Designed miniproteins, single chains. Designs and how they scored, part 49

Each design is a single chain, and the fold is of that chain. pLDDT is the mean over its residues in the fold that is shown.

## One batch from the design tools (miniprotein)

Design m1806
Fold by ESMFold2-Fast:
Structure m1806 (fold): chain A 86 residues (1-86)
Amino acid sequence: SPLEKKIEALIEEALAETDPLRILALVGEIRQLILESEASPEERVRLVERVLAALETLIARETDPALRAQLAADAAGMRALAAELR
């Protein structure tokens, strides 16, 4: 889908990014795209699960405790969204 393609591109951009503020902005944009999408609940859950996998990679490579905590909070928000859609 166009939404899946756009989210995948944003995930790749976030994984290549080194600026903490840009990483957080990209994660926020991904979350907003999923929330505003007219995709089926099933597609939104799959997209959230893909984003969560990318967030786990970002968290694992991050050495700044403050940014790691913020990414963990973003991951918790995405898990809550997936639970709401089920």
Scores: mean pLDDT 83

Design m1808
Fold by ESMFold2-Fast:
Structure m1808 (fold): chain A 75 residues (1-75)
Amino acid sequence: METILRAIGLELRAIGLLLDAEQAIKKGDYEKAIKLADEAIKIGEELKKLGFDKSADKIIEEAKKIKAEAEEGLK
């Protein structure tokens, strides 16, 4: 039960970071968007360790897309 609650908390935190990263891109804060996306990737890796691979993979994929978009914005 505690592991499930931990995973839910991590998923919600990752979603918040991804939303903040998208907002940072819209404002032109590309460095901030990269930092937030990297934090979401780390949370995704923690979810994988807890056995929540499907949720983790979705978070990591979205974070990598956001990071790539932000990196292109810096060029």
Scores: mean pLDDT 85

Design m1809
Fold by ESMFold2-Fast:
Structure m1809 (fold): chain A 58 residues (1-58)
Amino acid sequence: VKEFLERAKKIILEKLKKGYSLDQAVELAIKELHRLAAKGEISDEVATIAALLAGQEI
């Protein structure tokens, strides 16, 4: 969970630098982490929770 939380934070910060809103950045982070879930690396639930928690910590 912690590893994916840090990855989600990095994605969110990168999207914010490109002019996306926080809500948009979180949605994009969820989408990118769900790509990893499709590879069997994490569950869809873990991907969504990690991105939402990362958004709250920023």
Scores: mean pLDDT 77

Design m1810
Fold by ESMFold2-Fast:
Order: structure tokens, then C-alpha cells, then sequence
Structure m1810 (fold): chain A 64 residues (1-64)
């Protein structure tokens, strides 16, 4: 039902957040050697991951 769908969506968003944050950290580390553009892209992916994490928390709260 709607609650189960919200929980599944929240779990999917949390997984996507973790993947984006991991990739963002990798690009920041790479940017230390290859230049500022990788650092900027890494920070962008971290910001996207944090937004998805916030959305996942909202959906879990709404499911209650």
C-alpha cells in the first residue's frame, strides 16, 4: 500500500544517496591530482546525495 511504497522509495533514495556520496568522495580525491573540475564535480555529487538522503528521511517520517 502507500506506506509500503513510501518505505521502498525511501530505501531506494538512501541507496542512491550512498552511491552518489561515494562517487563524490572518489572524484574529490582524484581532483587532488587531476584538477579543480573533479573537485567541483565531486562536491556536486555530494550535494545531490545529501538532498536524496533528506528526501528519504522525509518519506520515512511521512510513512509514520
Amino acid sequence: DDVDAMIRRADDLAAQSAALRAKGKELIAKGKKEGIEYINKGHDLLAQGLRLEAEARRLRAEAE
Scores: mean pLDDT 83

Design m1811
Fold by ESMFold2-Fast:
Structure m1811 (fold): chain A 107 residues (1-107)
Amino acid sequence: MTYYVGTAAVLTEEEVVGAAAVADEKGEILAEAVVRIPRSEFAGLTDAQQLGEAAGRAAAEAVRKAGVQPEELADPGVAAFARAESEEEALRAAREKAVEAAKAGAP
């Protein structure tokens, strides 16, 4: 069975918030994750790099919660990404990106 990951991230003054969702081949959401990382951990990184790192950590957590092995991911190097303004918006966007990826990958 193939699984799809959607991600999103928010950049605030103090934290970078990453969100991710894992969908199955039918577009059903199996797991979601939100991670909050202090911006101090990313000293010297660009905004884009900080958002990418937070999204990546959220994706790893969502995949772990789903019980999915990395080999079962459709493309582990290409998590669909959205930039958001709030944690709730990021989680919603991550879900939408996971479902879009599942629909695009359907046989």
Scores: mean pLDDT 77

Design m1812
Fold by ESMFold2-Fast:
Structure m1812 (fold): chain A 72 residues (1-72)
Amino acid sequence: DAEELLQKAKELLKQALEAYKKGNYDEASRLFSEAVKLLYKSYVLAGNPEEGEKAVQEAGDEVLKTIQEAAK
């Protein structure tokens, strides 16, 4: 179910950000990777892989923004 995968991806992304804030960078990286995979799968199952690719790019931008903000 695409809806279930989307919800799981959002939960993993939130866990990844929490792990990053706690200094668990290896765990954060692993959780981000898993979240991105599930996010893309949810859009593919919904019949819209192009939006899935865009969502993955936006998630990557959010990760970079979080890293840049933490570096300040």
Scores: mean pLDDT 76

Design m1813
Fold by ESMFold2-Fast:
Formats: structure tokens, sequence, C-alpha cells
Structure m1813 (fold): chain A 78 residues (1-78)
């Protein structure tokens, strides 16, 4: 897509500024499809394999990298 990645990065920075405890977590598509913003669920980090209970703040693809076909959640650990 021709949309500049700079806009997505600015939105992520604003969300993190409003939610300073929030982190970006890479997840698989199955896990992404089961959660919505405001849900408190066990999240498995695809990169580290770590499981943690977290509140979902936002659903997005390409958090921090516009060229990756990766699913990401912005979450706050409980």
Amino acid sequence: AANPPQVADEQEKELLAKNPQAISVKVNGEQLSKVNPGDTVEITNETTGEKTEAKVIAKTEYFGKAFMNSAYLLVEKV
C-alpha cells in the first residue's frame, strides 16, 4: 500500500504516550481474531514464546514496521 509508514509510527507513539505501561506484542492471526480492544486475555508473544495476562489496548498490523505482514497487539500487562 502507498500509505506512508510515518503516520502509523506517530499513532503508535501517541498510544504509548497515553498508555505508558503498554507494550507492542507480535501475535499469530488466530490469537488476533479472538481478541478485541478492552479484553483481558492471556497473550502469547510469538517472538519470545512468553505468556502473560494483558489488557488489549489496540489491534494492528505493522506496529513499528510497515513492511511486515505481522499481527500486533498493543497491550498493558495485568
Scores: mean pLDDT 63

Design m1814
Fold by ESMFold2-Fast:
Structure m1814 (fold): chain A 118 residues (1-118)
Amino acid sequence: GLTAFDLFADAKVAPKDVTPEEIKAAIEKLNSPDVFVKLDALKVLEDAAAQKKSFGIEEAVPILVKLLDDKSPEVREGAIRTLASFAKLPEGKKLVEEAMKTLPAEKKKKLEKALEEL
């Protein structure tokens, strides 16, 4: 039809919205010993940041910093990219900048490069 519901339906032709519940679950999954679970969680958080969702950034940032030391190169690169995506958000920028002060020079340079490319 041509009702208000049709207008709202057209406005909702966007991709799936990441929910606060999915963000919470992803943050918890970042502590998983399973590489694939961590990679899935990182993707959820990156997608949330791309949708300008700032929910859970304060909890996620310290865990992402720890993942920069993960055994998996894929997890380390995903953590850098997720932190850079968070830094693009106004609320995330300050938290990521404070976290960068605690990083070794090598990891800080990788994150700075990711921030410039985003």
Scores: mean pLDDT 77

Design m1815
Fold by ESMFold2-Fast:
Structure m1815 (fold): chain A 84 residues (1-84)
Amino acid sequence: MLREQGERNRKLGEEYEKQGDYVTAAKYYVTAAGNYLAAGDLEKAREALRKAEEAMRKAEAQGQDVSEQREAIRGAREGLRRAE
C-alpha cells in the first residue's frame, strides 16, 4: 500500500511539474519520498527526494516561499540517513 501511495504521489508531482506548479510538485514528491521510506524502498525514496529538491529549486527561482518544502525535505533526508 505505501509503495503504491508513493507511486501515485510521484505521478501527481510530475503532473504539477508539467503545469509549472513547482510548489505543489515538491509537496507531492516529498510525500512520495516519505511513502517509499516507510515502505523500505530506499532507492525510490532517494529518487523522489531528488525530484522534490529540484522542484523546490524551480519554485524558489519563481519567487515562491519554499520554507515548508525545505523543512520537509530536510526531515526526509534525515529519515533516509537513519535507514541506511
Scores: mean pLDDT 84

Design m1816
Fold by ESMFold2-Fast:
Structure m1816 (fold): chain A 87 residues (1-87)
Amino acid sequence: SEIEEIKKELKELMEKVIENNGVAEPKEIEKMEELMRKLIEEDPKAAYEVGRYVAELLLKKLPPLTPAQQAKVDEVLAKIKEKEKEA
C-alpha cells in the first residue's frame, strides 16, 4: 500500500509539471526526487514503471518525431523496459 501511494503521488506530481510545460518549483523537484529515491530503494521495478509512464506522457505532448528521433526514443524506452524486467 505504501508503494502504491508513493507511485500515485509521484505520477500526480510529474503529470502536473508536464501540464505546466515543464515548469516546477524547486520544492516540487525536491519532493519528486525524494519519492523516486524511496521507490528505487523499496521497489526498483515500480520506479522503472513510473519512469516509463512519464516518458510516454512526454512523447504524447511532442510534435511528430522524425524517423531518426523516433528510433532514439524507441531505443531508450527499450532500455527502460529491460531494466524494469531485471529489477
Scores: mean pLDDT 77

Design m1817
Fold by ESMFold2-Fast:
Structure m1817 (fold): chain A 60 residues (1-60)
Amino acid sequence: MEEKAEELLKKGEEALANGDYDTAIKYFVEAVRYAKDNPELLKRALSGVKKAIDAKDAAA
């Protein structure tokens, strides 16, 4: 279900851009679940989780 993972990655990026770090983390974590069979999408989803967590920590 690569299409679902890509949609979740996009929603995570949008939430991150809006400063909604908790929502961004949620979407990127869901993207990891849908991307498990696609190494490229999995790498992007994991990177997204890290970026959202780092941004949340910097904002706190």
Scores: mean pLDDT 81

Design m1818
Fold by ESMFold2-Fast:
Parts: sequence; C-alpha cells; structure tokens
Structure m1818 (fold): chain A 57 residues (1-57)
Amino acid sequence: MEPLGLPASEAPAVTKAAHRAWGKTLEEAQRIFLEAGFSPERARRLAEAIVADDKAL
C-alpha cells in the first residue's frame, strides 16, 4: 500500500489514539480516531480492531 499523504508519522498517531480508545465503545473509539485526523473509513477499521482485540482478551 502506498501512503501518499501520511508516511511514517501515521504509526505514532495510531498508537496514541489507540491508547486513548482502549476500553471504550466502538462509537467512542471511532470518534477518537476521527479527532486524530483519520478518514471515516480508516477510523472505523481501527475502532473495530481495538474492540475485537479487547474482546479476544
């Protein structure tokens, strides 16, 4: 996948947003990622991944 607008700085931003979204509902996690500057599609996928990871524990 070719990141045209957000190169290596994307990974630290994801980590920070994920840390705040941990233990939140899907809706709250999605809002946190949207506020961090991710697109709605990416914010949704990241929120789903966090909720799935929490459920797997």
Scores: mean pLDDT 67

Design m1819
Fold by ESMFold2-Fast:
Structure m1819 (fold): chain A 92 residues (1-92)
Amino acid sequence: DPDEDAQRAMAYYVAAAELLGLPQEHLDFLKRLFGVTDEQLAAALAELRAHSTREDLLGLVRELLRILRGELRRQRSPELEAVIAALEALLA
C-alpha cells in the first residue's frame, strides 16, 4: 500500500526527531500532521535505536525539515513554524 509505505517513512522522520530530543508537543503535532500511528512510531524507534548512527538521525531530521518547509509555504501555521524552529535548534 503506497499510502501505508509513505506513513511508515514519515514515522522514521518523527522517530529520528524524538531520538534527537524534540519536545513531546512537537512530536504529537508531527504524528497528527503525517497520520503516524503509535505502533508505526514504536517500530521506527526500535529500528533506529538498534541500527542508526547520530549522522543517520541528523540526515532524517534534515529531510524532515525540507518536507516541513515545503508544507509551510503551502499553508502557514504557527504550530508548524514552532516545530520547524525546534528542529533547526536540534541541528545547531
Scores: mean pLDDT 85

Design m1820
Fold by ESMFold2-Fast:
Structure m1820 (fold): chain A 59 residues (1-59)
Amino acid sequence: GESDLELLQRIIKIVSEATKDANFEQRNLINQQAAKAYQAWRAGDLEKAEEYEEKALEI
C-alpha cells in the first residue's frame, strides 16, 4: 500500500504542477481541493483523497 509520506509527497507535487501558470482564483480552488485531499488522507480515506487530488488537477 501507499505510505503516508508517499501520499503527502504526491499531494505536494500535484499542487506544485497545478499552480504552474494558474491565476489567483485557480490557485485558491487548487489549494481548497489539496486541503480536502490532505484531510481525507489523515482520516484514512485514501479513495476520497484521490478524488480531491483529481479535482485539483482538473482546475
Scores: mean pLDDT 75

Design m1821
Fold by ESMFold2-Fast:
Structure m1821 (fold): chain A 116 residues (1-116)
Amino acid sequence: SELERIAREGLEVARDVVELAKKLFGRTPEIDRLEAGVDYARELLEKGATPEELARAMVSLAIDLANAFAHLLTPEERERVRELILKAVNSTDPLEQARLALEALRIIREVLEKKL
């Protein structure tokens, strides 16, 4: 499904964010918790969770990673990520929630890549 494709892509982006964070900051308890969140969302995808459960997990990952790395974002990037997350939280469409979460995750990954 389109949702499964987006979720799989989003999990790869989130995993990349965690790996970039490890390169920048080393292994920390906070980064370990973020990695556990990615692993949990992956397990939901693998076990065939509902569209609503999968979308909720993707939005939660975007929120957690955005909060963890907010201090690395410019004010403009932070506002864009905030707008994407707010739209995702207020959406009733799992596919739209997952797409918006993926967009937020991509911005966070790009920011961390530029810090290496």
Scores: mean pLDDT 90

Design m1822
Fold by ESMFold2-Fast:
Structure m1822 (fold): chain A 65 residues (1-65)
Amino acid sequence: SAETLLKTGKAHYELGDFDTAIAAYRKALELDPNNAEAYRLLAEVYDKKGQKDESEIYRKKAEEL
């Protein structure tokens, strides 16, 4: 489920495995394209990576849902 993928991604994020977290969040969006939580989590991981433009895009996407 999308929820399980978000949980898996959060675990990887906590371990500092940002790329695996991004992959899990993207897979959650493949299952549920309007999942605002997945977009928020993508924004957080991109912000943590210093990728501000990507972080802002995903944060804005979460807000429009």
Scores: mean pLDDT 86

Design m1823
Fold by ESMFold2-Fast:
Structure m1823 (fold): chain A 61 residues (1-61)
Amino acid sequence: MPLAEELDRQVERLRETIARGGDEEALGEAIRRYEEARDLARSGNTEEARRLARETEERMR
């Protein structure tokens, strides 16, 4: 799967979590970071997109 599509799926999952009563403030920051990573991947900056996605995953642990 292309990286941009994978990151878009991550954003969708987090939005679904918010809709189910998740913490909108905490998850909102993660969504913004994944959206930025998706945009970087779409512009061809795949390496930076992967970095940002990993940092976001680590912060959610």
Scores: mean pLDDT 78

Design m1824
Fold by ESMFold2-Fast:
Structure m1824 (fold): chain A 94 residues (1-94)
Amino acid sequence: MKELALEAARKALEAARLAVKEAETIEAINKAIAGALGAIGGIFNVEVLGDAKEGARDAISAGESALEAAKLAGNEEAKKLAEEAIKLGKKALE
């Protein structure tokens, strides 16, 4: 559903924002930026192009990048949000 894809992308963006605040390495920062840009692309695909399936795929990829950044930063809140983004994105594709 469009709502699930949009929520997934927004949660991926929030996870990336939280991960970057505690990122101490260039690797963690780069993964957080990749997550944020992917999430913005997902939101654009859902809200501007009306493509909920591509938005959901973007949200999953963004969530995966944000999850990697959260693990590198040691941010449990960002990790949880990234995992929720991946779960919602996958559910949107069912």
Scores: mean pLDDT 84

Design m1825
Fold by ESMFold2-Fast:
Structure m1825 (fold): chain A 103 residues (1-103)
Amino acid sequence: ALTQSPSSVTVSEGGSVTLNATASEDIGDKVAWFRQAPGKERELLIRYTSQRAPGVSSRFSGSGSGTNYTLTLSNLQASDAATYYAYDLKTKEWGQGTTLTVV
């Protein structure tokens, strides 16, 4: 299972933010990140910790090892306001999400 932090964060447009996910056990590279924009379905951003999905902006990057995983968003745009979910590919479980507000 993945625990995400923070639960919510507010960042200025043009800034950067790092979202965290911690696994209860070592899951290797078995982490994916999804975005759920308001009124939209969850869409894949990153799989296998650091592999961007096709069409995903280079402003999004994933990293991590052992039990600690991060999703970094750079040069934030108003359209990046969404809830971001980590997914444990080994256990098939969702993190609780981090809600990003851009001001």
Scores: mean pLDDT 88

Design m1826
Fold by ESMFold2-Fast:
Structure m1826 (fold): chain A 82 residues (1-82)
Amino acid sequence: SMTDELIERAEELVLEAQKYVEEGDSYKAAELAKEALRLAMEALRLSRTPEQVARATGLAIAAIGVQIDAALLSGDWSLAGE
């Protein structure tokens, strides 16, 4: 389904963003996390099952976490969505 495809893509972007945080590339991590959050929120809007809601919500939280990590790593608070 479109919802499952959005969840899968958001998960891939979160994992890639986390890798960039580990490598010290805060701006690339924030860029990917912002896109992951957008897809996770769209998946949440389209969710029809408790499992989809849980997965989409978890990915949105993870994406926000990466943006905060990127802001802390860079000292640039705009990366946290301010």
Scores: mean pLDDT 88

Design m1827
Fold by ESMFold2-Fast:
Structure m1827 (fold): chain A 82 residues (1-82)
Amino acid sequence: SALDILRETREEALRRAEELGLSEEAKERLRRMFDEAEAAGADPATVVRLAVELMHWADDRGDQTFRDLVARTTEELFSRLA
């Protein structure tokens, strides 16, 4: 199901965030993105909006590593939902 794919993608993304040594703030924002996506039933428009908002947050902080992780995670999620 879309929910199972979302949850698996969340687990993988958070594991990668830990491996990359991302801040607790970045990891918490990543968790919130997934929580909001789940609440929206993995609606594609909502997922894109949340991912774009999170990438802008990363750009504003100069966190290229986090931005790239969010982009990769979003691409993987949509690839698996297709």
Scores: mean pLDDT 86

Design m1828
Fold by ESMFold2-Fast:
Parts: sequence; C-alpha cells; structure tokens
Structure m1828 (fold): chain A 55 residues (1-55)
Amino acid sequence: MTIEEAKKLVEELKDSSAEEKKKAVEKFALEQLKAGTLTPEVADALMEGLSEAIE
C-alpha cells in the first residue's frame, strides 16, 4: 500500500464520524499489518490524515 492510498482512504472517510474514521483506519491498518504490508510511513500517513480530518 502507498502513502497516497492511505491519504485517499482518510479523505473518503472525511464525512464520517470520528469514531467511524478511527475504527475504519484501525481495521485497515490491522489488515495491512497482518498481510505484512504496513510500513511505518504508511501508518504515520494514516494517523496524520485521520488527525487532520477530525480537526
């Protein structure tokens, strides 16, 4: 997964509640981690994008 894909996911969740955004991002991150494709950069992009989206 690319950093751009992570940011796109967060933007798509922009209209969702903060709880829904967090759960969706966590679920996605766990699936990527389980598959061995989650990098620190991707994880950081997901967390930063989520933080920006709920501001």
Scores: mean pLDDT 69

Design m1829
Fold by ESMFold2-Fast:
Structure m1829 (fold): chain A 63 residues (1-63)
Amino acid sequence: SRMDENLERLVELGREDPALAAALLRRDGAQAFSREQLERLLEMARKAGVPVLAAVVEELLAE
């Protein structure tokens, strides 16, 4: 789906520039993604081995 493509692109950015991906997610993640989408992003980040992105998603899920 379009959303899955967007999540995959964010994971790819997290591999290339984890600081930028983390900053974008902290700024816009709560508005851009539902809780369910954040949970999916967390699984994708963990599977892809992007710990910085996974940590930010966990932070957003904890509020």
Scores: mean pLDDT 83

Design m1830
Fold by ESMFold2-Fast:
Order: sequence, then C-alpha cells, then structure tokens
Structure m1830 (fold): chain A 63 residues (1-63)
Amino acid sequence: PKMTPKQVSQLTAAAIEGMALEAQGDPRGAEVLRLAMEAIRADKEGDNKKALELLKKALELLR
C-alpha cells in the first residue's frame, strides 16, 4: 500500500523544512532531509511501513 495524500503532504513539508534548516546552518537540516529522501525512496519501493517510520522520525527531529 502507498502513502496517503496527507502523508505525502507531510513528507513534502518535512523535506522543505529540512532544506530550510540546512540553509540556516542548523545541524538537524541534513538529517531531516536525509530521512525525508529515504522515506520517498521507501514509498516508491512500496515499503509503506518503512516510509511511515522514516517520516515519523523526520517530524520528531522538527519538534
């Protein structure tokens, strides 16, 4: 099963925020972006569970 539209939106927002943090020199930026990119890859591979785990981890770093 693929990610829901809401989850895809959250993943896109996390990737954008990760890029913004990286541009600002925040050390979390690179890790958030890495997790978001890995989640996109997992979703494309059909591994919805892994994609959701990576998305959750990216969102937790943004708290």
Scores: mean pLDDT 80

Design m1831
Fold by ESMFold2-Fast:
Structure m1831 (fold): chain A 62 residues (1-62)
Amino acid sequence: MTMEEVRRWAEEEAKRAGLDEATLEAVLRAAEVQGVESKEEVETLVRQAKIGVENGKNPPAP
C-alpha cells in the first residue's frame, strides 16, 4: 500500500469531518510515523483528531 492512498483517504475523511488543513497535516504526519496501512486506521486517526479539536479547551503551550 502507498502513502498516496493513505493521504487520499485522510483527505476524504477530513473533508467529511470539516477539519482544517493544519489538522489534516498533523493526521498525515501521525499516519507516516505510525506506519498506517489500512483505511480503517486512517479513519480512526481523523476521528481522534476531530475529537481532540472539539475537546481542546486549553491546549498546552509549545
Scores: mean pLDDT 72

Design m1832
Fold by ESMFold2-Fast:
Structure m1832 (fold): chain A 83 residues (1-83)
Amino acid sequence: MTREEQVDRLLKALGLDDLPESTKEKILEALHKASPEMAMVHDDLDKSLAILRDALLNEGVSKEIADKIVAKMREKKISVITF
């Protein structure tokens, strides 16, 4: 499975599969950059999601979309993404 396919499956699970392709590319890059740090704190959901949120904003994802992703991941207790 490609990293792009993994992100598409994650976004579908979060109900965000209707996002523009340019936004999905930014999310993929943010997840790839954040995943090692998130893995180090996977037992602390709040810290893991804070790392992801900062990475999303740094890659140019809007605050609204970043906050939606983090909120839905918290609801589903997703703290680590493997690539």
Scores: mean pLDDT 75

Design m1833
Fold by ESMFold2-Fast:
Structure m1833 (fold): chain A 76 residues (1-76)
Amino acid sequence: DAVREAVLRAAIDKAAELSTTPEQNEAVQKAREALDAGDLETARKYVEEAINLLLDDPQALATVRQAMIDAEKAAR
């Protein structure tokens, strides 16, 4: 689904901007690779992992979630 792909891509791109640790960057990279392969389930799992690694930064989490909302609205 193009809408789900747009939402996952927005989350990946924003998480990449906010990632500061090797673990965060690895989760983002794996999510991007899965999305580019068309594996939306695996991409979603790695996006969730990247978000979990941002739990100590509530503003970063809010920014990623807002990017997902904006992407969903733009894709509809």
Scores: mean pLDDT 79

Design m1834
Fold by ESMFold2-Fast:
Structure m1834 (fold): chain A 104 residues (1-104)
Amino acid sequence: MSEEVQRALDRAEAAIEIGKKAIELAKDPNVTEQDLEEIRAVADGLEGHAKWLRAFAERVPDPEARERLQRLADELYNLSKELKKIVDEKRATLEAQRAAQAAA
């Protein structure tokens, strides 16, 4: 395996761990609107990384390495989508809670 391919794999695995940690933070009951904005930026970064990794994988001649890179790109993309969904749902919950308090 080339050093460039190994570096891409290592960076993708590190990004997956960041994404998993961001999901834990997004699910925290004490999460703020600012935290959700920062977590959304992480999700956008993961989507960008997934797109880059897919493009990189297409140029990798080793079929096994290419398939592994494509799998990690799919995982990064799925984490980005899940994180965006959690952020949107949490924002909706916080907005509904504020509206209920204002109406009381």
Scores: mean pLDDT 85

Design m1835
Fold by ESMFold2-Fast:
Structure m1835 (fold): chain A 61 residues (1-61)
Amino acid sequence: SEESAYRQALIIAVEALRKDPDMSVDKAAELAVEELRKQGIEVSRETARKAAEEAKKYLES
């Protein structure tokens, strides 16, 4: 489901941003799309970007 893909993208983005706090939202979104594609999960660039934005907000809280 799209909700499942969003949640997976969010987790990947959180992990990427924890490893590199200076990483851009766009780069974190790119990594989420790439990682999910390796797992056979399709997620749109827009959905991954929103997940990466939420991940950054979560980590800045």
Scores: mean pLDDT 83

Design m1836
Fold by ESMFold2-Fast:
Formats: C-alpha cells, sequence, structure tokens
Structure m1836 (fold): chain A 80 residues (1-80)
C-alpha cells in the first residue's frame, strides 16, 4: 500500500523540479515572494528525497509536508 523508498524519492525529486518551474513562472509574473517560497519548497522536497533514499521515511514525510505548506503559501500570494 505504501510506496517503496525509491518510488517516494523519485516522486519527491519530480516534485522539486515542478516547484522550480513554478518559481520561474512566479518570477515572470512579478511575484518574487512566491518564487522564493517555491524555491525553498523545492529544496525541502530534494532533502525529503534524500531522506527517503536513506530509509528515513518519517523525516521524508516531515520535509515533504513543510514543502507543501510553503507551496500553498506561494499559491496564495500568486492568487492575490
Amino acid sequence: EEMSPEELAEGLRRAAEELRKKAEEARARGVEEAARLLEEAARLAEEAARAAEAGDLERAFELARRAEELAREAVELMEA
């Protein structure tokens, strides 16, 4: 039922790439604060991927949750 650590790590790295892409879009729209939050979220997603590869799934989920919260805040700024 739960993903393998390898699958989780791959998904998290893919999420980091998408977050960086969103950061570029935020900068293009002039929302620099959102871009910074998305860059931080991408960094946390990468750290979560490394934790998952190391088998530390609790840390991976904790870091992924923080990344998700930052991404949500960035989206709210982009909607304002």
Scores: mean pLDDT 83

Design m1837
Fold by ESMFold2-Fast:
Structure m1837 (fold): chain A 76 residues (1-76)
Amino acid sequence: MEEKQKELLKIEKEFRDYMNKVIDEFADKNPELASEIAYLGEEALREMRRHSNDLEKVKKIYEEFKKKIDELVEKA
């Protein structure tokens, strides 16, 4: 149980670090994109927390939202 909680916190931290990096990169040059990414990030974290008892589901949510954000960045 303790290991699963530690893995969840690690995944959430990695996701937040990724989000903060992307938001900071676009905040000045494309604030609209930065805002959209921030909203997606909050939604992803909410979904991860909702499924916190299922690490496999949390990892899939992480991958899906990261892919969506990467696609938005590529189109910008």
Scores: mean pLDDT 81

Design m1838
Fold by ESMFold2-Fast:
Structure m1838 (fold): chain A 67 residues (1-67)
Amino acid sequence: GAAEEALRRTEEAARAGDAEAAGRAAHQFVKAAGSDEKLLERGREIARRHRATPGGVAALAAIHDGS
């Protein structure tokens, strides 16, 4: 689905160190996930695994701000 695709793009951007792309993809993920708290928590867990990269930090901030 759209949320899964956006989360995949977030992980790819985080691994590449692209903070801007990771943040944008994470915002799309939050919009697509809506009120699905289980899916939002999965996104936060994945972003936390990449927190050593600027992309992971940007993704986590976007998910936190969007929820």
Scores: mean pLDDT 78

Design m1839
Fold by ESMFold2-Fast:
Structure m1839 (fold): chain A 66 residues (1-66)
Amino acid sequence: SMERAREAVRRALEELERGDLDGAREHLRQAIEAGDRLAAEALSALSQGDLERARRLLLEALRRYE
């Protein structure tokens, strides 16, 4: 659902901001399962070590839910 995706994206962003990369990956997987395409790109960026790109993609995903 969109609400499930939005909450997972929010949790992933919070976890990324505090350096919890494992938590961020888990919530990104939940967001992808809920249908968020930007979460899939953010997980890819995180896997490549590009934390800044992952953060920007998560912020963009949150803006699209508003």
Scores: mean pLDDT 84

Design m1840
Fold by ESMFold2-Fast:
Structure m1840 (fold): chain A 74 residues (1-74)
Amino acid sequence: MSVEELFEQLKAAIEAGDLAAAVRILNQALETLSPEELKEFRDRLKEYAKTATPEQKALLEGFVKNLEWHIESL
């Protein structure tokens, strides 16, 4: 599964308010993506957060923070 596919799935889950699906997709990204792909995924989430609702933005900021901590540990 590509960065683009995971991003689109996560976006769909967040827009549907399906937090369980969003967390599952994030965990799949952390398990399957390379460090380079994780950086792309992070950057896509940061851009999406700029246009998201306040509630969605808070979730996205949490996901970005988690991704950044994981990337920094590599």
Scores: mean pLDDT 82

Design m1841
Fold by ESMFold2-Fast:
Structure m1841 (fold): chain A 57 residues (1-57)
Amino acid sequence: MEEVRKQIEISAKDLNIDPLKILENALKGLEAQRADGASPGLDRAIALVKELIEELK
């Protein structure tokens, strides 16, 4: 989890944007993938991204 958060922060700095925006975009992508077919792993990934978004708010 901490490694993922650090990577997102680094990517946001490179793009000069808010890390929260990167997480929101990732969540939208995962939700779109879930529409094609739900799986325990995908549901868990969505939950983890939502937790990171709440932490950064």
Scores: mean pLDDT 71

Design m1842
Fold by ESMFold2-Fast:
Structure m1842 (fold): chain A 55 residues (1-55)
Amino acid sequence: MERDISESLTLMALGIARSSGFELPQETIEEIRRLGEEGRVLEAVQLLNKAIEES
């Protein structure tokens, strides 16, 4: 259950970033997705925030 939720939240956050015009590196997107799939949503969000600041 937690894995499904963290994956969904991570994908939603990535979608919002893309919709807002932030072009993230493909490697970063894949890493964020993997963290979400592992249930590590806090690390996924932290990495997403860093990537947005660098875009």
Scores: mean pLDDT 72

